# Designed miniproteins, single chains, continued (2): the designs that were tried, part 64

Each design is a single chain, and the fold is of that chain. pLDDT is the mean over its residues in the fold that is shown.

## One batch from the design tools (miniprotein)

Design m6114
Fold by ESMFold2-Fast:
Structure m6114 (fold): chain A 62 residues (1-62)
Amino acid sequence: MDPILARVKRDFEARRPDELSLKVGEVVRITDGIEGTDRVLATSLETGRTGLVPLDVLEVLV
């Protein structure tokens, strides 16, 4: 999947080691979707950290 930018619309706290904690207003790059879940692999543009986040906390920038 081509990288897509998204803005965090709701704070998210990681519950698993493979998840990424994000704060409202952060911009992330979505690099992949996880089949069978509402999760995406995202990289924080502010910190450079990568992890899984729920799609429902992100607003895709178009």
Scores: mean pLDDT 76

Design m6115
Fold by ESMFold2-Fast:
Structure m6115 (fold): chain A 56 residues (1-56)
Amino acid sequence: MPGATALHIAAERGDLELVDRVLELGGDINAKDLQGKTAIDIAEENGHEEIVEKLK
């Protein structure tokens, strides 16, 4: 998917370590995937509240 980033994948999987790594590398929190969703949206859809808090 052209708009999907490593941060989107980490949010979908609930991988807190990957989220931390991507943010340290300057991952764009506001990046939208092909469906117009941010990593926060994906984390919220999958019930990963810890990731939602981390991305605020």
Scores: mean pLDDT 77

Design m6116
Fold by ESMFold2-Fast:
Structure m6116 (fold): chain A 160 residues (1-160)
Amino acid sequence: SIELIGEKVKEKVEKELGAKVEVEIVSEDELKLKVYHEDTGVVIGIVIKLPSSFPQGTIVIAVVKAGDMERGGFAITIDISSSVTDEEKVAEFIAEVVTTVVKAIVDDLNPKAEDIQEKLNAIGNEKFNGQIKVTVEHISDPEKHKYGELIKEAEEFASL
């Protein structure tokens, strides 16, 4: 469920990164998060969108650093095989994905989408035996991308 995902993401990000996480449940398929990293002052907005077929199908995660829209944001897609049925295991993996992307943004001024993607696919392959695929895209122009509206929503939420 969307609530389980929100809880697992919040717990993992707060525990592993020393951050404070605000969670807003928008609908049964959409979650917004605002991450505040106290040591750096970095604020990150996140939107998670689930497929109606959850846990199978494509999960979309938009991640934006507040005040950094000139560099754009990241869109992460998690493509999940129809053979995957463990919703809790998928929710735990979403928490791993979010934690990994947030850490990359906090630790580096110019994190590389390709490096994040490689790391996430290594974790996904270990946990799901090749039944998931993660794609990470750096979106510099949201107006020209199919997930651009989610990037804008993430930035707006981070800026509240």
Scores: mean pLDDT 87

Design m6117
Fold by ESMFold2-Fast:
Structure m6117 (fold): chain A 117 residues (1-117)
Amino acid sequence: ALPKPVLKKPAPKEYLPTKPSKLHEAAEAGQLDEVRVLMANGADVNAQDVYGRTPLHAAAFRGHKEVVEELLKTAPSADVLAQDIWGKTPFDLALDAGHEEIAEELLKAAKEKGAAL
């Protein structure tokens, strides 16, 4: 509650209530190497933010195809059909943002897992 005498930098106020996981932030920023490191260290690929979105949603919406491919390759447990609070899958967000190649990659992954979109 009280400010600490040792503060390395002020915290950004926009991050106060809840923030996405480090994997969400890396996926949204397109930081492929950081995504790889986080996945190697056991990061939860299916972690949901306050909107029910996974790191796969963030990468798909932002157009980071290489991050999408890495998440799908490294985490066979990745839920490509995960729905956010609006019922949107990563595939839906990729289409909404105009990232057709990412949408095709997500559709391919869903079919390989025995699901049809």
Scores: mean pLDDT 73

Design m6118
Fold by ESMFold2-Fast:
Structure m6118 (fold): chain A 87 residues (1-87)
Amino acid sequence: SSSQLKEEIDKLKKKLKEVESQLTPEQRELARRYSEEVEKLIDQGKYREAATRTTAEALRLSAEGWVNAALYVVLSGQIKELEEKLK
């Protein structure tokens, strides 16, 4: 239901804020830049491309030890996709 979906979005937003608080300014800038690219794909309805890009970017950031930046990218993409489904 839309109510359950809104609750899931709220939970993800809470997790995103917790992750964001642990990022350095450099990590926040880079994570936002990657999330912006993914969100543009979601806005275009290109969900497969968005998922592929999110996975590739998260894997790369994790390999560099930037696990929280990777998690930010994944969570922001998930939130954006769920918000688009509510429209």
Scores: mean pLDDT 81

Design m6119
Fold by ESMFold2-Fast:
Structure m6119 (fold): chain A 82 residues (1-82)
Amino acid sequence: SPVVEELERLIEEALASEDPEEALLLVLRAMGLFYDNRESLSPEEAEEILKRLLEALRELLARVPPEYRPVVEGLIAEVEAV
C-alpha cells in the first residue's frame, strides 16, 4: 500500500533524525496520515503501523529535552488507547 510505504518512510525518517523537534514533527505527520487513512488500512496494517508509531515515540521520549517529555508521553498514551 502506498500509504503504508509513506507511513514507514516517515517513521524511519523520524528515527534517523538527530533533531528531536524535527523527529517529533515527523511522528506527528505519520500519526495524522495514519488517522486520515485508517479506514483504507487492513486491521493487520493498522496494528503494525500503531506498533511502529509507539516504538518511534518511545525512542523519541529517551532523546527529547525535558520540556517535550509531557507532549511525547501524551502521544504515547493516545496511541496506546487506540
Scores: mean pLDDT 84

Design m6120
Fold by ESMFold2-Fast:
Structure m6120 (fold): chain A 106 residues (1-106)
Amino acid sequence: SSKTNNKVGKDKTTGLMTLAGNTNPAILPLIEGAIARGADVNAQDDKNGDTALMAAAANPSKIGQKNIELLLKYGADKNIQNKDGKTAFDIALDIGNEEAIEILQK
């Protein structure tokens, strides 16, 4: 939230990315709970500059599809690029996640 709390914000974002990459349907309310507690849906990690939306796009499961839809509902920006210049859409193309490609094209 402020420049003085970078580590707390990043820890929340890392948690959100871990949830977004998960295939267990029980994570959907955990994602909503993290966002409700102030997780930045658009924050990028320190390693690759990846967002939670990118983690969901790399998840070629039905739950990954629902994670993309949920993150977009809460304001995830699909135009953010990681350190490789890739968006969530580019990641979905790279892995052949056809459901993610279709959602992210809209």
Scores: mean pLDDT 77

Design m6121
Fold by ESMFold2-Fast:
Structure m6121 (fold): chain A 110 residues (1-110)
Amino acid sequence: GLKVTQSPKSVTAKEGETVTLSATAASGTVTQLNWFQQKPGEAPKLLIYNTSTRASGVSSRFSGSGSGNTWQLTITNLKKEDSATYYAVATDAAGNIAWGEGTTLTVVPG
């Protein structure tokens, strides 16, 4: 079955730094890969869809890349407000949907 693995499980970075989060799929032909930001007390926010397309209103500090079964979310010039869990969500050619387990990002003062 479709399985999405995310790495690292958690990361702490300073304000102003850049982080890259990774996702891989173990099986299936992935047709869509989307990135969501989940903050405590807020609804999940779509950041990136179709690997590299920013959702409307999303800061240019967020970028997606990847091909085949490997993807990256890069966040530049980190802000305290970027502290969240980031989920990769894959859809395969058979219509299966799989959520990664998430990467928890903690942004601290520089």
Scores: mean pLDDT 89

Design m6122
Fold by ESMFold2-Fast:
Structure m6122 (fold): chain A 62 residues (1-62)
Amino acid sequence: MGPILAVAVADYTATTPDELSVKVGEVLEILQGVEGTDLVLAKSLETGETGLVPLRYLRPIL
């Protein structure tokens, strides 16, 4: 199976340097969950940037 893709369902602005800002409708690849948190490490397919995004802002696709 291919990578786990997700779409942002709301805009999110990064609050720390380790986080990624996303806009509604942006498609991301989920790389890794962060144990004990609501955060995932994701890569934006639009910008190529990677960072932490709260999972609640993402809807998995494919």
Scores: mean pLDDT 78

Design m6123
Fold by ESMFold2-Fast:
Structure m6123 (fold): chain A 63 residues (1-63)
Amino acid sequence: AESPHLTEREQQVAQLIARGYSQREIAEKLGISQATVSRHIRRLMRKMGVSSREELQRRLRGE
């Protein structure tokens, strides 16, 4: 399967999701709003073809 091309910010969000951080914790660590984190998570889910945050997290961990 082809790895999706992620922006620098999407990569940062993806790494923190894989490590089990919440949207709040990601927002605090990256210095952005929770709304911005939510938008990045939705884009990541779309790029990876997943329908839930839990599925996204598993995919980012390499299953």
Scores: mean pLDDT 79

Design m6124
Fold by ESMFold2-Fast:
Structure m6124 (fold): chain A 156 residues (1-156)
Amino acid sequence: SLLSRMAGLAGSAVDDLDVLGQNLDRAGAHDPESRASLDEARKLVKQAADYFREARDLLTSGKDVEEAAEAISRGARLFEDGARLLAETVRRNSRLPVELLRAILDSLRNAGGSLLGIAKTLEEMGFKEAAEAARRAADAAVDAARSAAEGALRAR
């Protein structure tokens, strides 16, 4: 069902965001100058994951699909802010190890894919505003991934 597909996608987004948060924590430990910005991005990513977890649980129970769409919309907006902050931080900081930049890049690509899947499924379900929020979050993940890829090239 569409509900089962959306619950699965929300669960995948939680896993992807948890991995991204772990990579941001490691990055902050390696670069004290970027620690504050990376900690703020990590906080936003964690809050986004908590909203996607809420949406997954609501969708799994089948009780309130509109409330689940609202939770996705809130999580997507928080992730968009976190991804933008991460993109800016990575552009200014070429001192992160290439291995960490690659791990961040892979996490952002995975999160972006899950968010795009969420956006398409929400659009099929008629939740246009939540779909647009998820699409903007996916675009922010792609832009942050490009920043991480460029950072990895400069670290050579």
Scores: mean pLDDT 88

Design m6125
Fold by ESMFold2-Fast:
Structure m6125 (fold): chain A 98 residues (1-98)
Amino acid sequence: LSPQQKIDRLVYEGFERVKRLIAEGASDEEILKVVEEMLKQIKKIYDENKDDLNTLFYTLLALKTFRDEVVKMLREAGREDLAKKVQELADKTIKEII
């Protein structure tokens, strides 16, 4: 799999995991752990492919998309405080890349 395909798979699996946890009424701590794991794995793929500028741009787009969609899902579920924490974690990961 290309780095882009690996990132796409992680983002999709991350969305499905977060969506399921929200539906099951999971704790903020459980949802944050999944988000942290996804962000860490996306960054690891980027770190292993640093010499490819296309991977940089794709990774940043994927992280922003993941952030925005997860924040949206959490806000729609009435979990505003958790949405803010997720945004902060994703923004921190983005800053570590650029």
Scores: mean pLDDT 84

Design m6126
Fold by ESMFold2-Fast:
Structure m6126 (fold): chain A 157 residues (1-157)
Amino acid sequence: SSDELRQQEREENRELAERALERGLALARAGAADPAALLARIDQLLRTSKENLERVEKWAEENKDSELARIAYASARRIYDIGLEAGSRARALLAAGSPVEVIGAHVGVLLMATDGLTRIAEASKGTPEELAETAGRELHTVEIAKELAERRIEEVS
């Protein structure tokens, strides 16, 4: 049924989000020994996200009469804003010597946002329908990552 397909999609999106948070924690733990390398990685992720957002923006400008293009760009912009906040918080928390679990949660959200924007930018080479569907899925996955990150932070507070 359509409800079973939506449930499977939610489970797959949750697994992607969990993997991003696990990778974020691993990067934060490595960053305890090399904070400069973690800062450089955060900056690289933010630059990649901005570049991919700009690719989607350009595609939307070239397709200005498409409602699907406007929807896809709005989703991509929201993903970018979530990632930018997470990256900024991770940088500030690293500078403050905060627990690696808190830093890692924010890095995980940034990783999920960066990967999402990369997939959306790649989908912009296809149809407007494929782009809008990809953007919606990636936004939902980033929102799950944000919720899971908030729970992980609460557990160490």
Scores: mean pLDDT 90

Design m6127
Fold by ESMFold2-Fast:
Structure m6127 (fold): chain A 91 residues (1-91)
Amino acid sequence: KAMELLEEGNRLFKEGKYEEALELYDEAIKIDESLAALAYYNKGLIYKKQGDYEKALEYLEKSLEKAKEQNDEVTIKLSEKEIKEVKEEMK
């Protein structure tokens, strides 16, 4: 179930199992697109943590787009904040 995949992905992310977390986020999005905003946000955070700022921005921008489509004000603010922080790191 898509929500269970998102929750398991979050658990793996907290454990530092980034590649496995990314796979579960991709599966969650494929099954239930309504989870895409949060899943893309967490993918962006993983890439930021790995120092891949280009991919971090890609997924955070996707998160922001999906959050706007879903009227998810919390995820909009979270994605905007992380986008700003990643852009500062790239200077």
Scores: mean pLDDT 86

Design m6128
Fold by ESMFold2-Fast:
Structure m6128 (fold): chain A 90 residues (1-90)
Amino acid sequence: SELDKQLLEAARAGDVAKVEELLAQGANVNAKDEEGLTPLDLAALNGDFPVSDELMIRIIKDGASPLGLALGAGRTEVVEVLLKNGADPN
């Protein structure tokens, strides 16, 4: 879905207003990209981490908690919006 793709992109950018708009339009909060990453996973990738996005994707795929990573990245507002809309924290 185009809405799902836009949601994944907005979550990676940490754009809270756009995430809220797309979820209101019916975007799937648990949508997955080509790598199997959810909006919550992508919110974690846009944190202030001393590693590349490629390495962070691997860490998430290897079982790191996307919720824990996103909160550690200071992504509190985007995490809260995603969870309120039914995002899976696992």
Scores: mean pLDDT 73

Design m6129
Fold by ESMFold2-Fast:
Structure m6129 (fold): chain A 57 residues (1-57)
Amino acid sequence: MLTAVAVKDFVAQTGDELSIRKGDVLNVLEIVDDDWLLVESQKTGFTGLVPRDYVEL
């Protein structure tokens, strides 16, 4: 399973996005495009879009 780690805090601006904090471990469900990933938070189980620049694969 592909995992990513948040490198900085992100606050969701829309209902499709997921708020994350630096250090959060995320399961990568889909690479949507060059700018966005669909992820699942391992801490909360919630899913949503996060900017690719905010995570390290």
Scores: mean pLDDT 83

Design m6130
Fold by ESMFold2-Fast:
Structure m6130 (fold): chain A 116 residues (1-116)
Amino acid sequence: LEKNETGNTELHLAAYNGDVEKVKELLAKAEKEGILEELLLAKNNYGLTPLHLAALRGHVEVVEVLLKAAEKAGILEELLNAKNNEGLTPIDIAKTLGNEEVLEVLEKAEEKAKKE
């Protein structure tokens, strides 16, 4: 995976910017190249995945697209439980920032990842 000086992949930057079309393009390319799991779980220098950055910025549609890709890749639970360098998950970030819409989407995905 190509990373810049801050450890960000193109997916990190697209997720941070809320560029839904670019996120979809990058995920489709990664799936064809067999690196979808690696790209979704990639951490920047702060331990942030693309999902952390989308949650941080409140980009609901990007969050939904990333979660759907993670479910398809079989890593939904792993992605939701990924911690940054401060020990925060994407749900922790959404709670801290009070982004209720992002939080609802993430919590529904967490319920779906848990099999009873």
Scores: mean pLDDT 89

Design m6131
Fold by ESMFold2-Fast:
Structure m6131 (fold): chain A 72 residues (1-72)
Amino acid sequence: EAFRLFDKDGNGYISAAELRHVMTSLGQKLTDAQVDEMIREADIDGNGQINFPEFLTMMANPEVLTRVMTKT
């Protein structure tokens, strides 16, 4: 349900801008480079967007978030 609140297009994808907005709302202040890295880690389609299952996997895996925050 949280993803649906931020997927304004209703197409099952979240854009980089929406991902940054979500992470900022959750207390994570990310740079554009960190958001881009998160999308690259989760974007298996290579379209520059993250789909709903990939978003849930990333949110459920703190290792991915820690890696992005540490690496960038």
Scores: mean pLDDT 62

Design m6132
Fold by ESMFold2-Fast:
Structure m6132 (fold): chain A 96 residues (1-96)
Amino acid sequence: FKAAREGDLEAVEKALAAGADVNAQNLAGRTPLHEAARAGHLEIVELLLKNGADVNAQDLAGRTPLHEAQEAGHEEIVKLLLENGADPNAKDKLGK
């Protein structure tokens, strides 16, 4: 979901309105929520969660959107994900 990574809020809104799968995974198993959380796009994270994004989705390394936000240092996104049921004890395949 290129628009979520690039911060194009209007393109994300339009895609969701057209029936795009909010939980679609790329070849690495990453969802739009992973991409937006890593990139620091707070408004897109809010929009994806409102549209039923799986807050605990795991990529092929077992990483969640919360892992991405924490690694990138996006404190407001970390708080938002935790408020929406992100598991703070979820571990990737390396136990981190």
Scores: mean pLDDT 81

Design m6133
Fold by ESMFold2-Fast:
Structure m6133 (fold): chain A 63 residues (1-63)
Amino acid sequence: MPKYLAKATKTVESSSPAVLSFKEGDLLEILKVYDDGNALAKSLKTGKTGLVGLSDVEILEEI
């Protein structure tokens, strides 16, 4: 599956270890897209991985 570079369009703060926290403008690597509108992503700022909503990010390019 191709990976994507994405940019956060809003700030999300989560207390769940399964959900990725990020700030608006943060760069993310999308590792896997799921059929439910979520994706597994890695924050390039923090190195943490977790679930993100695809509506919360803008896809920039395939990597």
Scores: mean pLDDT 80

Design m6134
Fold by ESMFold2-Fast:
Structure m6134 (fold): chain A 128 residues (1-128)
Amino acid sequence: ASAEDLGKRLLGAAAAGDLEEVKVLLANGADVNAQDALEGYTPLHLAAHLGHLEIVEVLLKYGADVNAQDLIQGYTPLHLAADRGHLEIVEVLLKYGADVNAQDKFGKTAFDISIDNGNEDIAEILQK
């Protein structure tokens, strides 16, 4: 398979929560930072948004850009995890150096999004 084909498959596997396919694709040289052509989502964006904790951990171990921004809103994986209330994913992203001060297109941080959505537990850990 081409690098582009492997990247598309990795994006799909990350979105589907298919941990075993993610591991196989990465072992076969899939670009861990592959981007969707329409929205600029990476596998890490999709896994963080959809709550796939073990996939988030595998992608980060393979060198996924923890601070990658999408093309539409400027969202990082941390913004998406905070938006969806995925507390354990937020904690893992922070351990891998996620920038708590990263701003989306509207100047909002992951903290701002957590407050807007009533995710007080996430807001508390983002204040540190």
Scores: mean pLDDT 90

Design m6135
Fold by ESMFold2-Fast:
Structure m6135 (fold): chain A 62 residues (1-62)
Amino acid sequence: KTLIARALKDYVGKTHWDLTIKKGDVVAILDEIGDRYWVAQSLSTGEVGIVPKSYLEIIGEV
């Protein structure tokens, strides 16, 4: 079961491991890194990377 989340604000990745997202972007949650970060895939670009949990809200699951 895959969680779907929406970006609450813009996040610019600092490394090639990070996912860059814009406010309103929709992502699929793939994994969790510690208590503060998710591994997510952008549904618009297909890119995968690390994003802070505080930048996303869960909107559903598939």
Scores: mean pLDDT 84

Design m6136
Fold by ESMFold2-Fast:
Structure m6136 (fold): chain A 59 residues (1-59)
Amino acid sequence: GPLYKAVKDYTAKSPNELSLKKGDILEVLLEIGDHYLVAKSLKTGETGIVPKSVVEQIK
């Protein structure tokens, strides 16, 4: 899927969410409504839910 970058640190609030550090690169797998994504961290290989507000799309 498209690549996204974390624009700030984020701590997972549930077991289904990913924790992020600013600058982490994610591959988006699915969109969940208007506010959440299912993404894979390219740093850790883990998959989980991330808020769209903490990431931005890159090429």
Scores: mean pLDDT 84

Design m6137
Fold by ESMFold2-Fast:
Structure m6137 (fold): chain A 104 residues (1-104)
Amino acid sequence: MDKEKLKEEVNKPDPVDPELAVDPSIATGPLLLPGASGMTPLHWAAFEGDLEKVKELLENGADVNARDIFGLTPLHLAEFMGHKEIVDLLLENGADRNAKDLFG
């Protein structure tokens, strides 16, 4: 496939929505481990401390109890990083506070 066609298709899905192109969680977190860790967008938003992104993902039906390859939920990542407001939001949306990772 032509490299120019591939670049145009990748850059064309939402060229009118600059918010998608400048989303910090997409630009940084997911690009480091683009599915290798089993992390969902909600995991990345919780890890990065992006409260607005966490809220948006939950409103769009994100699985609040999704587990990565280590059995970590978004709640575990928010607690580990000290994002209290995200912890509170995840718990309000049904996060299991007693969920255990692969390490206990």
Scores: mean pLDDT 62

Design m6138
Fold by ESMFold2-Fast:
Structure m6138 (fold): chain A 69 residues (1-69)
Amino acid sequence: SIGEILRELREKYGLSNETLGALLGVSAATVSRWERGEAEPSPEQRRRLVAFLERYTDASAEVIAAVRA
């Protein structure tokens, strides 16, 4: 799930929910809800996530496709 992908990436790069939220233009609470599977990112938020992953991480094409979907 997208929540699992975000959790793993956040832990890998040592980011807090607050830091990841700031980078994506959302609250820490929103990031936490995505990670718990209680909410889904909007299409615009998914595009920001894809841009972040492509720019700043070594995420595979499969991971990026899963976030985009």
Scores: mean pLDDT 75

Design m6139
Fold by ESMFold2-Fast:
Structure m6139 (fold): chain A 81 residues (1-81)
Amino acid sequence: SMIDEIIEELEKLEFPNKEEAIEHLKEAKKAYEEGDYDKAIEHLEKALELLKKDLGEYHPLAIETDIVLGIIQIEKAVSKI
């Protein structure tokens, strides 16, 4: 999954909120697999905030996390139709 690929790349780096960011990504994946899009979005937003703070808003892993967030937001919107 895209989230697993982001986690694998983050594990190769060292930054202040690494463990917290990875935990939020793991919780987001679990929520997504359970169909809880709201919880998945909340955890992705928290992970993205930490990645932007520590790595910068234009870091590839911050961008990829933002793309995943956007995809899940679209899936949530479509699920209400």
Scores: mean pLDDT 89

Design m6140
Fold by ESMFold2-Fast:
Structure m6140 (fold): chain A 65 residues (1-65)
Amino acid sequence: MPFVYGSDLSELEQKILQLIAEKGKATNRELAEELKVSQSTVSRNLRKLKEKGLIVERDGYWEPA
């Protein structure tokens, strides 16, 4: 698949990234509860952030890259 890296993030992507940075690591469920969105919405945005190289998955948690 083509990869396109951009510095611009959606509001939800920015909030996810900030919460991960503040917590050091976060689960999909924690992000969904904090942002008051579905886990499927969080999962989709986590995938996009991972493809942008901004986060990594380690030990079942999402961490800053």
Scores: mean pLDDT 77

Design m6141
Fold by ESMFold2-Fast:
Structure m6141 (fold): chain A 84 residues (1-84)
Amino acid sequence: SELHRAARAGDVERVRELLAAGADPDERDSLGFSPLHLAALYGHLEIVEVLAGSADAGGALRLAESMGHAEIAAVLRRAGAVPR
């Protein structure tokens, strides 16, 4: 979806526009990734902060930790994410 593309690209303003237009932040792509997962995987801190309330923050935390994005992992932990 457009929201997945914006999250992967780090386009914070586009993410905000799409959410305001009613885009589903919990939508999963063909690989099972939510926009939050992609933002965490690709290291886009500002988008993670915008999407921190989305479903499966624990999965996003795992991706951030695997990629070495320590600040993103810290944001997700503060938002209540628990890795499994």
Scores: mean pLDDT 78

Design m6142
Fold by ESMFold2-Fast:
Structure m6142 (fold): chain A 155 residues (1-155)
Amino acid sequence: SEMDRALEELGREVDEAIRLAKQAAESDKKNKETALKYVEELGRELDRAAETFERLVDISAREAKADPAKAPYAGGKILEAVSLLTLGILQIAYYASKMSKEIKEKVLEYIRRFAERVIDALRRGADEVPELAPYFEQAAKTVRDAVEKAEEILK
């Protein structure tokens, strides 16, 4: 389905973001400028992941509006997507914890901006389709909890 394709695309973007965070951590030990380039690529990959997630929320909302009986399925796919994002945030934070202070702070800023976009998309979707609100509210809480844990890892 369209949702399954968007979810698969999101999974690839999350995997690439994790790979870039790992490359940044390894590069920071040898060349800070190279590490910063990987972090900038990480920021762009997180922006792409946010766009894909926003599209997934829009697809979920359209499906639930067309057929309210599909709301549990559509909402379930968003919860699955958020599980991927949560694991990605924590893994990126883990690699960033091994980076120098200034690079670590830049990664945390990218994580926060990414999470803000994800939470905002979920809030707008919940307002638009009340049948999806319980799923989207649970998803938003899961993302907030992951960001709080990432901030603790990056202290």
Scores: mean pLDDT 91

Design m6143
Fold by ESMFold2-Fast:
Structure m6143 (fold): chain A 58 residues (1-58)
Amino acid sequence: GRVYRAIQPHPKTSPEDLAFRVGDLLEVLEELPGGRWLARNLSTGETGLVPASALEEV
């Protein structure tokens, strides 16, 4: 998938969420409708849902 950089932190508030910090690199696996994407955090190897608004293209 495409690689994005986190511009905002995101906590894991539900089992489906992916946690990340500002500056983490995320590989987007699937762009789901509603502005939430399935991604993998390249630093942790974990996968989950992320808000697209917290990411920028690299």
Scores: mean pLDDT 83

Design m6144
Fold by ESMFold2-Fast:
Structure m6144 (fold): chain A 60 residues (1-60)
Amino acid sequence: GPMLARAVKSVHTSHPAFLSFEVGDLLEILRRTSNGEVLARNLKTGEEGYVGESVLEIIE
């Protein structure tokens, strides 16, 4: 199944490479990187972008 994560902090960014989300949002992890970031999709908005792993709690 999809790798899911919950946001444990809110992030608001205008940068096109990075994802914005609210605490408690569910994100699908599309790709993990070796630099402490993941490429994720916000399941609420459908937007994709990079997120620091430090603001995520991985579930399932």
Scores: mean pLDDT 84

Design m6145
Fold by ESMFold2-Fast:
Structure m6145 (fold): chain A 98 residues (1-98)
Amino acid sequence: GTPLHEAARAGDLAKVEALLAEGADVNARDEEFGSTPLHLAAAAGHLEVVRLLLEAGADVNARDKYGLTPFDIALIMGHTEVTELLLEAGAEGELKEL
């Protein structure tokens, strides 16, 4: 992953802000799972990082190599506040209609 992937997974809000200001690709995909920084922040439950990435233009409906969106991952992990924020941002997921 990129430095932005690592900062998002760690919940390092200040580092995420600095990397985005330096022109980091908010929608970069890692080679392991095709995950964006938004997928990693959502998986970890980092609400403030999720909000910042969305404000920076993160694709709320980006799909990893398994077809999972950040919403799907947050829902699986039980991060209720993150799932609510992603829905407000226009999230669609295959698990939403079950």
Scores: mean pLDDT 85

